Designed miniproteins, single chains, continued (3). Designs and how they scored, part 13

Each design is a single chain, and the fold is of that chain. pLDDT is the mean over its residues in the fold that is shown.

## One batch from the design tools (miniprotein)

Design m8445
Fold by ESMFold2-Fast:
Structure m8445 (fold): chain A 63 residues (1-63)
Amino acid sequence: SLATFRAWARRLLEELGVADADDETQIEALKEYYKSLGYTDDIAENVAERMVRAVREDRAAAA
């Protein structure tokens, strides 16, 4: 579900130490994480952007 995806995204940002960083820094950290798992740059970037977007939308809805 989208809620589960957002929860995983938030947890990854916390574990990477970038939960309070700007969107570009969060995307870069997630991208490097997925690349470390063997994903290509294109796939890692796509996943990172989708995760940050999902977390951003949740923050906007809560504010």
Scores: mean pLDDT 81

Design m8447
Fold by ESMFold2-Fast:
Structure m8447 (fold): chain A 63 residues (1-63)
Amino acid sequence: SAMEELAERAAESLRRALLAAGASEEDAQKTAEVVREMILEGRVEEAQRLGVRAYLEAADRAA
């Protein structure tokens, strides 16, 4: 479905972004899976907020 495709694309993009920002592979994978699940449950706004927060936290830790 379109929602499954969105969830997979968003999760993979976030995972790559978190790794690029300096997050561990384990943390990036875990966060991406949570975001994927949230999107599949229709919690798109919450998924976006979590993704942004995780990215900013990873970037701050790497600075």
Scores: mean pLDDT 86

Design m8448
Fold by ESMFold2-Fast:
Structure m8448 (fold): chain A 64 residues (1-64)
Amino acid sequence: SAELAEKAERLAALGVSLIGRGGGDEAEAKQRGEEVGKLVHEGRYEEALKKGEEIAREGMRLAG
């Protein structure tokens, strides 16, 4: 669904930003965020959301 797709992409973007701010590997995090976009394009919304949530959690741990 569009709502799940937007949520997954927002969580991935937030996570990538926080990983960079927290001193993690931003380039690798961006690549992982791009994979969320690919999953959304493929209609794999549940997997995209899970990946976005993982990136966001990692970012929050590093930046918090």
Scores: mean pLDDT 85

Design m8449
Fold by ESMFold2-Fast:
Structure m8449 (fold): chain A 66 residues (1-66)
Amino acid sequence: SGRAASLGYAAARRAAAAGRPLTAAETAAVQAAAADPEGAARVEAALRQGALGAAALAAFRAARAA
């Protein structure tokens, strides 16, 4: 859902902005966003275009793989 994508995006950006690992709740939000491949692709595109770019994308991908 769009809500899951938004939560996954926000979680990755929040962790990247703080320079910290994702919490368990933030990791769960990313995994929920990644359950929909189209949603995951949209989140990754949005993170790549954002101010935190590479760091936020790396955080999202690491949490997705966990």
Scores: mean pLDDT 80

Design m8450
Fold by ESMFold2-Fast:
Parts: sequence; structure tokens; C-alpha cells
Structure m8450 (fold): chain A 83 residues (1-83)
Amino acid sequence: MEEALERIRTDPAIREVAAQALLLAGKVYYDMGKYDEAISAYEGAIELAPEDSPLRQEALKNLAEVYEKKGDFEKAKEYREKA
């Protein structure tokens, strides 16, 4: 089980699929109003996504929107500028 998680971090194809799954999970948590869980999912998607990918940019924009919903406008601005 722990080896499988380590493989997800090191295999580029598996990393991209895992990043897509985390982006989707973040969207679901956000729609449910579970902002802390949405933040964790989007941060995971950013970590696993390729640096120049549209998926990473979408995760950064969605993370900024979650911080705005929590009233953290400084963090929201920071993540919008990174996207």
C-alpha cells in the first residue's frame, strides 16, 4: 500500500491520473462546502501535476477560489498570481 503511493509520485503517467483524480475530489469537496478538504485535494493535485500543465493551472485557480470562500483574500491573490 505505501509502495503504491510512492509509485504514484514517481511514475509520470500515474502522477497525471492521480492529479486529475485529486482535482475532481477537490471540486466535489468545494461543492459540499468542505473547504479544508478541498484545499488538501487541490494542493495534492498541484504537487503531482506537471509544472507547465493546464491541470496545475486549474488546481491553482480553484485553490484561490476556496481561499476566497474562507475569507483569506491574501492567499487567494497569491494562488491566482501563480496560475
Scores: mean pLDDT 79

Design m8451
Fold by ESMFold2-Fast:
Structure m8451 (fold): chain A 74 residues (1-74)
Amino acid sequence: SLAELEREATERLLALYDEALAAGLSEKEIQARVSEELARLYAELRERGVPEEEADRILKRAYHEALLHYEAQL
């Protein structure tokens, strides 16, 4: 389901933030890695047959949720 794909994307972004923070990366380095991961997630959603508009919405929501969680840890 789209909800399951959104959850998967959110979990992957949360894991990326946790790993980057543990590694002591700067905010700029974290942002670069998040951008790369979003591009990979988009390609994966498209490969799974998710339409472009839905893939964009899923990733926007996943990114906002992960970003809020990350900011709460600062």
Scores: mean pLDDT 86

Design m8452
Fold by ESMFold2-Fast:
Structure m8452 (fold): chain A 88 residues (1-88)
Amino acid sequence: MEEKIKKYEEEIKKDPRNVDAWTKLGIAYANLGEYKKAAEYFKKALSLDPRNEATLLAIAVILAVSKELGDEEAAKLFDEALSLAASG
C-alpha cells in the first residue's frame, strides 16, 4: 500500500491535474484508515472534475462502509466530500 501511495504522489508531482491519481490516493489512505487524508484527496479530485464517476463511486462505497462500521467521523468526512461535488 505504501509503495502504491508513493507512485500516486509521483504521478501528482508530474501532473497535478491527474484526477485518477488523486482518487487513487484517496482510496489508498482510506484503506489505511486515514480518513481525513482520504477525504482531502477526494475533495481535490472533485475540485478538478466534480462529475468524475470513479471518484464519486469510491466516496460512496467508503461512506457506506463507514456508516455500516459505525464510524460516524469517517462517514461525516465523506458525506461532506460528496456535498462539495454538488456545489461546483
Scores: mean pLDDT 78

Design m8453
Fold by ESMFold2-Fast:
Structure m8453 (fold): chain A 62 residues (1-62)
Amino acid sequence: GGGPFGQGLALYAQGKYEEAAAHFEAFLATHPDYAEAWRNLGKALEKLGKTAEAAEYYARAA
């Protein structure tokens, strides 16, 4: 694992979407300009049925 972002990706791959989202949020607290993390947070929230929140985070990645 390569820190919170890498751990978030591993959790997402395991289907642990809530934990993945938490790790992406932790990463974004210190790296708010990292577009890839906003996209992955959006994907995790979409898997949790939080489609409106996912759309907002996809917009931040653009």
Scores: mean pLDDT 84

Design m8455
Fold by ESMFold2-Fast:
Structure m8455 (fold): chain A 72 residues (1-72)
Amino acid sequence: MTHEEVDRAVRAALAATPGLSPEAIKAAANLLMQDPDATVEQLRDALVKSGATPEQAERAAEAIVRALEEYR
């Protein structure tokens, strides 16, 4: 995926998660730029490590993976 595609997918997905910090958004985007096939578990871990709650991380990670599936 291109950087722009990853950024849009992450921003759209994370916008669905209220209260998520910009640091968590950046962490998820950086992970996807390094590994476009990052799993829900890897995304969740990165989000929690960046200050998201486990609930926020779960919802955001699932939304990100769903958005990426739309790009095939």
Scores: mean pLDDT 74

Design m8456
Fold by ESMFold2-Fast:
Structure m8456 (fold): chain A 75 residues (1-75)
Amino acid sequence: MSREELLAEAFRVVEEIGATARELLKVASPEVRAEVEALLDEVGEAMGRLDEDPEGTLRRLRELGERLRALLAEA
């Protein structure tokens, strides 16, 4: 993938993460809410490295998105 494609994909994954987190927070217990908030903090940290390491950032964002989707599937 080109750098521009990696950046576009990272922003797309962040939008998907935000949508998943919003749905999950509607039904989450306090414990799950804390886990979602921690995962969103990690998303912010990963995005802070996007310009320096777009490939590593995209891999991390996908991992975080999968964790959020797993929480939503069990909700």
Scores: mean pLDDT 83

Design m8457
Fold by ESMFold2-Fast:
Structure m8457 (fold): chain A 89 residues (1-89)
Amino acid sequence: ALSEEIKAAKAEALAADEEWLRAEAARLGASEAALEAALAELERALDIAAKAHELKAKGVDPELAEKLYEEARRLAEEALARYRAETAA
């Protein structure tokens, strides 16, 4: 089902993000709090992307789907920028 496919894709993407961020955190000496905050923000971005994907797949509102993809990308970029700033301090 579409909902199950979206859930699986989100879980896979989040697992990849977590693996990469944990490896970088260990390399950079980042705090556990900074890592957890980045993961939470990336998960929120993935939630929005999943909603955009569902709308696009159903053909319900392609303009809204596009805006949600842009919002998800913006949130992910902001989360990574904050994580990089936090780990540089």
Scores: mean pLDDT 74

Design m8458
Fold by ESMFold2-Fast:
Structure m8458 (fold): chain A 62 residues (1-62)
Amino acid sequence: SLVEEARRLLEEAKKHLENGDYEKAYQFALEAIRLYRKAGDTELANEAAKLASEAMKKIMEK
């Protein structure tokens, strides 16, 4: 399902964020947002958006 695929992408984003790969974390988080929004899951899309924002802040600090 879209929700299951988005969840997998969000977990990949979290792993990349933890490993300092902020560009990949941001890209995976954006993909998760897109799929959660298509599935109509606003709450999970917002969670993915928070992670994307964290990754972007790290990119801008570097």
Scores: mean pLDDT 86

Design m8459
Fold by ESMFold2-Fast:
Structure m8459 (fold): chain A 81 residues (1-81)
Amino acid sequence: MYREELEKAAKEGEEHLKKFMEALAAGDAAAAREHFAKYLEAAERAARALAELLGDPSLLEEAAAGLAALRATAEAKAAAV
């Protein structure tokens, strides 16, 4: 179950990241923020599934820190368009 959930969440995250980049290229800050938020949601689900699969909660903590840094970078980029 967790392996399949990880793969599904990773795919959903990649799709939203692609839409985020397309929105940035189009100069649509609102769409960029929306798709990036969905990317972060999918990435959190993937991190949780991976932590459960490996039995290591520290992975979720590390992922949360990484996602927070990535969110800050994307917010700056979205605000710039």
Scores: mean pLDDT 75

Design m8460
Fold by ESMFold2-Fast:
Structure m8460 (fold): chain A 61 residues (1-61)
Amino acid sequence: SDFENQIEVLRTVIANSSQYSDEELQGLVDSAEALIAAHPDSPLRPELQALVDELRAIIAK
């Protein structure tokens, strides 16, 4: 599913965040938030949201 794919991508990127620019990380946040907004009833929404929040915290530093 799109949610499972995004969850795996964000987990990989978070583990390797030093390899990505803030612009690239923000693009991933924007894509994941768009997916959450399109599918608010997804059972995977809380897991993806937690990863988005973690990635946002990385960008903010």
Scores: mean pLDDT 85

Design m8461
Fold by ESMFold2-Fast:
Structure m8461 (fold): chain A 79 residues (1-79)
Amino acid sequence: MSGEELFEKVVREVQELIARAKELYEKGDYEGAAKLLEEAARLLEEFLEKYGHLLTPEQLELLKQLAEEARKAAELLRK
């Protein structure tokens, strides 16, 4: 599996988790939404540790931004 394929796969998985989190948020399940966002952040962090060296600088920055935003969103929803 190439770095490009790995990047595409992780982006898809994270987008699916974020979409599910938004659905739960709209239903008033803030705890469930927060857990899915925490899972997305964790997947991104683990991916970056394992495969970050295979990514372009732009891809690396994008995934770091997504992980940080997901973590912050999860914290806000747990209030």
Scores: mean pLDDT 84

Design m8462
Fold by ESMFold2-Fast:
Structure m8462 (fold): chain A 63 residues (1-63)
Amino acid sequence: EKEKILEKLRELGYSEEELKKAEESFKDPLLKLQLEGIIATKEGVKPGEGLEERLALIKELNK
């Protein structure tokens, strides 16, 4: 659930601001799936380097 996802993001070193954005984005099923993918890999995205850019891209593609 979202709390477990946020906890894993903290373990990966994401900031509290990034966690707040992720939590607000859980209403978007595409964003939620992408966040779960990032957590599962642990290797594809460094904290602060890819999460915000990925969320922005997904949001634009949803339009």
Scores: mean pLDDT 58

Design m8463
Fold by ESMFold2-Fast:
Structure m8463 (fold): chain A 92 residues (1-92)
Amino acid sequence: MEEQEKRVKEATLELLKAADEAAKKSSDPRKVVLLAVAAAILAVASTLPLEDRREMAEQVLELAEEAAKLSEDEEAKKKLLEKAEELREALL
Protein backbone atom coordinates (compact mmCIF):
# COMPACT_ATOMS: atom_id res chain seq x y z
CA MET A 1 0.00 0.00 0.00
CA GLU A 2 2.58 2.58 1.11
CA GLU A 3 5.00 1.32 -1.55
CA GLN A 4 2.42 1.87 -4.32
CA GLU A 5 1.70 5.43 -3.15
CA LYS A 6 5.44 6.13 -3.04
CA ARG A 7 5.92 4.74 -6.56
CA VAL A 8 3.03 6.86 -7.91
CA LYS A 9 4.41 10.01 -6.27
CA GLU A 10 7.94 9.34 -7.54
CA ALA A 11 6.73 8.54 -11.08
CA THR A 12 4.56 11.68 -11.05
CA LEU A 13 7.51 13.83 -9.93
CA GLU A 14 9.78 12.34 -12.61
CA LEU A 15 7.14 12.90 -15.31
CA LEU A 16 6.75 16.49 -14.07
CA LYS A 17 10.53 16.99 -14.35
CA ALA A 18 10.55 15.51 -17.88
CA ALA A 19 7.67 17.80 -18.92
CA ASP A 20 9.47 20.85 -17.50
CA GLU A 21 12.68 19.92 -19.36
CA ALA A 22 10.77 19.41 -22.63
CA ALA A 23 9.02 22.76 -22.16
CA LYS A 24 12.35 24.57 -21.65
CA LYS A 25 13.70 23.12 -24.92
CA SER A 26 10.54 23.61 -26.99
CA SER A 27 10.29 26.37 -29.58
CA ASP A 28 6.55 25.70 -30.04
CA PRO A 29 4.42 27.49 -27.39
CA ARG A 30 1.60 24.93 -27.85
CA LYS A 31 3.88 22.13 -26.61
CA VAL A 32 4.91 24.19 -23.59
CA VAL A 33 1.29 24.88 -22.59
CA LEU A 34 0.17 21.26 -23.12
CA LEU A 35 3.07 19.83 -21.08
CA ALA A 36 2.53 22.38 -18.29
CA VAL A 37 -1.18 21.49 -18.08
CA ALA A 38 -0.40 17.75 -18.01
CA ALA A 39 2.18 18.27 -15.26
CA ALA A 40 -0.24 20.38 -13.18
CA ILE A 41 -3.01 17.77 -13.48
CA LEU A 42 -0.59 15.00 -12.43
CA ALA A 43 0.50 17.02 -9.40
CA VAL A 44 -3.14 17.48 -8.34
CA ALA A 45 -3.90 13.79 -9.02
CA SER A 46 -1.26 12.75 -6.46
CA THR A 47 -3.44 14.21 -3.67
CA LEU A 48 -6.66 12.39 -4.66
CA PRO A 49 -7.94 8.93 -3.64
CA LEU A 50 -6.25 6.13 -5.59
CA GLU A 51 -9.27 5.32 -7.79
CA ASP A 52 -9.70 8.96 -8.90
CA ARG A 53 -5.94 9.28 -9.40
CA ARG A 54 -5.94 6.32 -11.81
CA GLU A 55 -8.67 7.83 -14.00
CA MET A 56 -6.99 11.23 -14.07
CA ALA A 57 -3.53 9.73 -14.68
CA GLU A 58 -4.80 7.74 -17.69
CA GLN A 59 -6.20 10.95 -19.19
CA VAL A 60 -2.95 12.81 -18.54
CA LEU A 61 -0.85 9.97 -20.01
CA GLU A 62 -2.81 10.33 -23.27
CA LEU A 63 -2.25 14.10 -23.21
CA ALA A 64 1.49 13.62 -22.51
CA GLU A 65 1.76 11.23 -25.48
CA GLU A 66 0.11 13.82 -27.75
CA ALA A 67 2.49 16.53 -26.47
CA ALA A 68 5.47 14.23 -27.10
CA LYS A 69 4.43 13.81 -30.76
CA LEU A 70 4.80 17.59 -31.20
CA SER A 71 8.30 17.69 -29.65
CA GLU A 72 11.31 18.39 -31.88
CA ASP A 73 13.77 17.32 -29.16
CA GLU A 74 14.08 13.54 -29.48
CA GLU A 75 15.74 13.13 -26.07
CA ALA A 76 13.02 15.14 -24.28
CA LYS A 77 10.32 13.23 -26.20
CA LYS A 78 11.82 9.85 -25.29
CA LYS A 79 12.20 10.85 -21.63
CA LEU A 80 8.60 12.10 -21.42
CA LEU A 81 7.18 8.87 -22.89
CA GLU A 82 9.44 6.77 -20.64
CA LYS A 83 8.24 8.56 -17.50
CA ALA A 84 4.60 8.35 -18.65
CA GLU A 85 4.97 4.56 -18.97
CA GLU A 86 6.59 4.36 -15.51
CA LEU A 87 3.61 6.20 -14.01
CA ARG A 88 1.19 3.85 -15.77
CA GLU A 89 3.06 0.85 -14.30
CA ALA A 90 2.97 2.42 -10.82
CA LEU A 91 -0.82 2.80 -11.11
CA LEU A 92 -1.21 -0.89 -12.04
Scores: mean pLDDT 65

Design m8464
Fold by ESMFold2-Fast:
Structure m8464 (fold): chain A 68 residues (1-68)
Amino acid sequence: SALLEEYRALLEEARRALIAGDEAAKQRALDRMHELYAQMSPAEREEFDRLDLEAVMEAVEELEARKA
């Protein structure tokens, strides 16, 4: 799905912005993700919810490693 691929790219963009401390870039990525999510079918939303959880967990670990 083109929407799924764009959402994955935005997750990576948001993760990189979060790690870099770029709040503006992070917010832009999140806003675009919200727009895409609103256009998705229930089945696509289930897949994205799973990807979101995995991406958040990975970003938290990266941030903690950088603080050390």
Scores: mean pLDDT 74

Design m8465
Fold by ESMFold2-Fast:
Structure m8465 (fold): chain A 66 residues (1-66)
Amino acid sequence: ELTPITDEVLAELLEKARETGVVTEEQLLLAAETQARIREIYETLEPEEAERRATELAREAERQIE
């Protein structure tokens, strides 16, 4: 299901973004923060409520990147 962006994965994505210039570091950090918050929601809330809240949070993050 939801796989959190680990520090290792984030570092690799930042390296590729720096090489290609297609994605900014800010966009990658926002994605990592959003994933971390989604993981926290799944750990804290009941599964059904967590899924709803996580979906809303992910959509809000997409709106900010747009």
Scores: mean pLDDT 65

Design m8466
Fold by ESMFold2-Fast:
Structure m8466 (fold): chain A 110 residues (1-110)
Amino acid sequence: DEVEREVRLEIAELLAELLELDEEVLELLKEGIREEKSLLEVVQRADSPARALLLSLLREAVERALEAAKEEDPEKRREILEEIARWLSLTPEQREKLEELVERAQEKLK
């Protein structure tokens, strides 16, 4: 689904901004999304174990945020976003920006 791919890319770009990721990490993440690569395939392209772990965490966060955007139950959606915030150590302000993007994504995924 092109809409789901667009949403994944928007989530990836926001996470890169919030976490101040280097351009190379963002590009690897976006390429994995565009080419529909598995998590293992994306991780295997990393040039270090630390980068592999970071890419794994980011890919999981993107997929989980997409699940939140598809979740009809506001309580369950909140639980997913709280989980992502813990994984990525997001501040309350950074979490609010992620919540706003997820709300916009819900309208696109209707």
Scores: mean pLDDT 82

Design m8467
Fold by ESMFold2-Fast:
Structure m8467 (fold): chain A 80 residues (1-80)
Amino acid sequence: SPAPLSEEEKRAKAEEQRKEAEKLAKEKGNKEALEYLNKALDHLLAGDYETALEYAKKAAEELGELTPEGEAAFARAKAA
């Protein structure tokens, strides 16, 4: 089973997932995904990495691009 993530690891995962979703949202011009990514960035800057990951996941879901690997990464971060 995946180990629980530390706050530093949650931050790294939130930044990673946000960057991946941001690239795709820009390519597709999806305004709702970009709105979720802006919320993810706000929470990331506030140090709320769990909420940042949830908004990054919502952006990925809005894009229809949430992979099984990405889903597992979000689940692991939330479990920590």
Scores: mean pLDDT 69

Design m8468
Fold by ESMFold2-Fast:
Structure m8468 (fold): chain A 79 residues (1-79)
Amino acid sequence: SAQAELDRVIAALNELGKAFKEAKTDEERVKKLMELALSDDPELQAIAYALLTFYARSSKDEEIRKLAEEGIKKVEEKR
């Protein structure tokens, strides 16, 4: 049980790491987080949603904050 849960978390973190490595801008990162938050993987959904919330609250770029807020709204409407 604990091992299976850990393996799922590690897989989700690896997937997020790959997505962020490929992203060149915060806009691309926020868009990737939206995609992951709408995926069928509950661990990816949870991590991506938390990071969208962080960008919405903490980004210095107003456009990035707005994109993250729109992403959160879209995720909430689907889930």
Scores: mean pLDDT 79

Design m8469
Fold by ESMFold2-Fast:
Structure m8469 (fold): chain A 69 residues (1-69)
Amino acid sequence: ERARALALQYVRATFDPEFAARFEALVAEGRSLAEAARAAAQSLGYDEETVERIVAAVERILAIAEEMV
């Protein structure tokens, strides 16, 4: 959970604030980071290519956080 908390903090600091707010709300509802990222990006009307890039970025952030803790 420490790695997950660090990933959430990084998204909050670096991503678009509207995306970060929707993403955090979905994570709080119990979704995985990847599911929350996809749903948040889709809710903002991003195209499929951009959605997949955002999901990949969030997954990479989590992987890096897991190596740091």
Scores: mean pLDDT 81

Design m8470
Fold by ESMFold2-Fast:
Structure m8470 (fold): chain A 69 residues (1-69)
Amino acid sequence: EVEKLLEELRARVKTPEDEKRLESFLKYIDEHAKNEEEKVRMARIELEVMDAFDLINEAITKLEEERKK
């Protein structure tokens, strides 16, 4: 289960920044998760957050691009 969720997280990585974020998250769950069930829970939450963040980041990027003109 956790391996499949981590693979889904890795599939979301498209930029070097995404890769750094994923690496930080993997380190976080490795340090803080006490068992596989907690890793699964954390990975699911991160996937949901990434979906929301993608929409927010797209909006922020467009605003920043307009501002820098």
Scores: mean pLDDT 73

Design m8471
Fold by ESMFold2-Fast:
Structure m8471 (fold): chain A 80 residues (1-80)
Amino acid sequence: MSEREAILRAIANVLTAIGAAITAQLTGDLEKAIAEARAALAGLERVYAEVPSPFIRRQLERVREILAALEAGKTIDDFK
């Protein structure tokens, strides 16, 4: 994929993970939020494998942090 496509796909996956965290906070459905965040992480890992860049690696770290917080049962306030 192109670098521009990789950046856009990375941003989309980060937004998906953030949306999952917000949904968990509003609904209490942690299982669904964790599944959505895991899917976003897998998508980002594929993007990074094709286009390794410091920007995409930082987005991977962010999504991993979001997933870890969701698995620990933390709220959206932990992402400020």
Scores: mean pLDDT 77

Design m8472
Fold by ESMFold2-Fast:
Structure m8472 (fold): chain A 60 residues (1-60)
Amino acid sequence: AQAKIDELRRQAGRARGAGDYEKAAELFEEAARLAEKAGDAELAEQYRSAARIMRQWAKE
């Protein structure tokens, strides 16, 4: 679980760096879902927040 979350976080960071905010949002949302299943509500909330920001930037 943790290794998959770390992988998704790295992929989301690369997508964000490339300006692909929609893809970054999807990757952060998946990372949040896995963090929540792992019992880490704080980490899940952080990733959901990041996804919301990415989606907002994607729409502009």
Scores: mean pLDDT 81

Design m8473
Fold by ESMFold2-Fast:
Parts: C-alpha cells; structure tokens; sequence
Structure m8473 (fold): chain A 69 residues (1-69)
C-alpha cells in the first residue's frame, strides 16, 4: 500500500540519520533516532504492517550496532 511504502521510506531516512549520528559520536542524537525507529516498529506491528515492522527492527539493530563500535 501507499502508506506502507511511505513508512519504509521513513525507516530508511531515520536509519541514515542514525548511522550519521553514530559515525559522528553523537550519542544523544543516536538515541533520538533509535526511539523514532522503535516507535515506528511498534506502530507498524499494531497496524498489521509486519513487513514494515521487520524493516524498522532491522534498521534499529544496524543503528545500535554502529553506535556500539
């Protein structure tokens, strides 16, 4: 659906910004994008958008891993 495609684009944008913050060592900004991705995952799960929820979860995992290196 158009809504699911828009949500996937939002996940991609949030992941990109989260990775950029992690590369810059900006732990506060990383936390902001991790919360945004987690919220999008939960909202997508509640809406039945399982693919979007999985996409957001995987993006969150990548941001978290980058921040911990």
Amino acid sequence: SAEEEELKKRVEALERKGIEAAEAGDEFTVGVYEVALASLRVSSENAGYEEVARFAREALERVARKAEE
Scores: mean pLDDT 89

Design m8474
Fold by ESMFold2-Fast:
Parts: sequence; structure tokens; C-alpha cells
Structure m8474 (fold): chain A 73 residues (1-73)
Amino acid sequence: EQAALDARVQAALERAPEAAKTSLDGLYGVQGLPAPDEATRQAEIDRIVRAIENGVPGALQGAVEISRELARR
């Protein structure tokens, strides 16, 4: 389940710009951001996957920022 979503994210990122790949990697290891629970991380991955699959310009950046706000709580 989680591995399947990670695989989908990887497949989508192969088609994304290098900046988008770096932004996603940053989501998992941003300084000052607490490590999210697996359930929370799963929800974040799902949102990013949907945004990338929809091909919305800047969608990855938007999804990352929203996920950061949720994780800050």
C-alpha cells in the first residue's frame, strides 16, 4: 500500500522537473519540520501524487506547502 504509493510518486517524478524532485525530497527531511507519522506521510504522498497526475503547474510545490502546514500542528 505505502510502497505502491511511493512507486507511483517515483513514476510521476520521473516525468517532473528536477526542481520538483528536490522539493519532494525536502518534504521528508526539511530542517525544523518534525518527522510525520506514517499515516500523515501517507496522506501527504497521496495529495502530491494526485496533484502530479493532474499535471497542474506548480502543483507539487503547492502540495508540499500544504503538507508542511499540516505537519506543523
Scores: mean pLDDT 53

Design m8475
Fold by ESMFold2-Fast:
Structure m8475 (fold): chain A 81 residues (1-81)
Amino acid sequence: SMEELDRQFEENERTAKLVEEELLKEGIDPEVAKLIAGMVRAFGGEQGAAAAISLLRSMGYDEETIKKAEEAVKKVLEKLK
């Protein structure tokens, strides 16, 4: 239903905002933080995070940056459970 779609959109938006804030607090580059948050907004927390990590790896980001971002995202998602 439209109400379920709106609810999912609002949940994704809240999760994306929390993810971006945590990434910035952990010293992740703002462009990387925005990319990850954008994927979370589009696909949801777990799916968006997985898609973002895959994209960062394919774009040639170093494994230290990827691991740090993945750990920050995991921290946010665990708090939302």
Scores: mean pLDDT 83

Design m8476
Fold by ESMFold2-Fast:
Structure m8476 (fold): chain A 65 residues (1-65)
Amino acid sequence: MEEAEELAREGIRSMEELGAELEVEFEGDKVTIRLKDKSVSAQLLAVGLAVELELAGFEAEVIVE
């Protein structure tokens, strides 16, 4: 669980370094990724991160704003 949370933080940092603006909220085993950048590339990266989080046992949601 801690390892999966660390993996999520690394993925988020990588997306921010690529110029994607996002906000992340952790609540228990639920992770909400709010994507401010509407580019297709940023959306694909966010979806990929959500899939990785779900495979790690988290409940992940992506919201495009």
Scores: mean pLDDT 72

Design m8477
Fold by ESMFold2-Fast:
Structure m8477 (fold): chain A 70 residues (1-70)
Amino acid sequence: SRVDELLLEAQRSKDPEERLRLAREARRLALQELDQATTPQEIARAIGRVLRAIGLIFEAELELEKKKEG
């Protein structure tokens, strides 16, 4: 899945700005998958991807805020 590829790239990136960009794109696509989901399994998978992307966004935003304090 393209979402899984973006999530993997975000996890592997050491640049918090790139991680934030990739994670936001992953969240956008995962929300589209959720909107198109027709089975409980598809809904659960899409929700899992959205939550994972939100976690990566939060971590990247916290790291960026710490850099602004310097």
Scores: mean pLDDT 85

Design m8478
Fold by ESMFold2-Fast:
Structure m8478 (fold): chain A 92 residues (1-92)
Amino acid sequence: GSMAARGLIQAIRDAIADGGKPSLEVRGDTVTLTIENAGDKAIQGAQQAMQDALQDGAQATLQVEGDTVVLTVSGLSPTAITAVALDYIGLS
């Protein structure tokens, strides 16, 4: 069901809690979460979100480039994308 969306929401929250700077880009059915200044907890959160997305039948890739983490999740429903976007803009 909604594991991919929940994983992404948790990764955003973990990134903020760890002092990272998450940014979210939506393109069609694809969400790209970029976390700048990522600590170990932010990286672990992103890794868990990737696993949750894959288990939910979505496609997911994770790249770690120094202290920047890029998580890309494809195959998301419009409802899942809306939930992630609303959490990102701090309305939850």
Scores: mean pLDDT 82

Design m8479
Fold by ESMFold2-Fast:
Structure m8479 (fold): chain A 55 residues (1-55)
Amino acid sequence: GPRVEALRREALALVEELRRRGLEALADKITQSLASVTTETELRVGIAEIREALA
């Protein structure tokens, strides 16, 4: 649905930020994990973990 799509776009944008910071291995791991998630809750947890890594 639209919420899941918006959260997936946000997660992918944050993964690109990890790559820009040279955190390629973490970005690859998260990208692979995101490919298998389908729920809003799983995407929100993933986004929170990426934001913590970027802090």
Scores: mean pLDDT 81

Design m8480
Fold by ESMFold2-Fast:
Structure m8480 (fold): chain A 55 residues (1-55)
Amino acid sequence: SKIQELLQELGKTMVEASRLIEEHRAAKADPALLEEIKKKAEQLSKIVEEINKLR
């Protein structure tokens, strides 16, 4: 189902976001990593919005 596909994409994106957060903690002064984290947060919000629209 589309919901199942979106939930799998959500899980994958959460794992990617977690990795970027860990990298940012190690290299706190890197603005590029912060921008990538922001992009992942936006992607997560969009996936959640799509799931909500299907209900």
Scores: mean pLDDT 78

Design m8481
Fold by ESMFold2-Fast:
Structure m8481 (fold): chain A 79 residues (1-79)
Amino acid sequence: PEAVIRLKAESVTTLVAAMIAAVAIAFEYGAELSGKIEGNTATLTLRHESEEKLRKAVEEIKEYAKRLGVEAELVEYKR
């Protein structure tokens, strides 16, 4: 399974903080993470063989982003 998350922040500094958190969370769950940044927006792609682990990683990334004031949206989920 693969999940695509879009992050949007008012500042690049806040966006980078959210992305660093996403890297740490992905590592904790053993998920593969790739990302691209365009201005104050980042698109993160997460992949894991376990749907449960992927779901937990996505949920935690979204929650952490929200605490930082960063908008996080699950854009796509591929099984």
Scores: mean pLDDT 81

Design m8482
Fold by ESMFold2-Fast:
Structure m8482 (fold): chain A 63 residues (1-63)
Amino acid sequence: TEAAEAHRYATEASLYALDVARKAGLLEQGEARSGQVHDAIDDVEKARELADELRAWAEALAA
């Protein structure tokens, strides 16, 4: 069902958000290697997009 797929997607997004938070922490502390800086910025932007998609998905399922 769409609800089951949305639940799985939300779980994967949550795990991704934890990894993004860890990388963002390294960036803020100035301890990130040069490659990690670029990866952290990209991951933060991707997490923002995922949050918007999850919101839209939840609204669609409620309709």
Scores: mean pLDDT 64

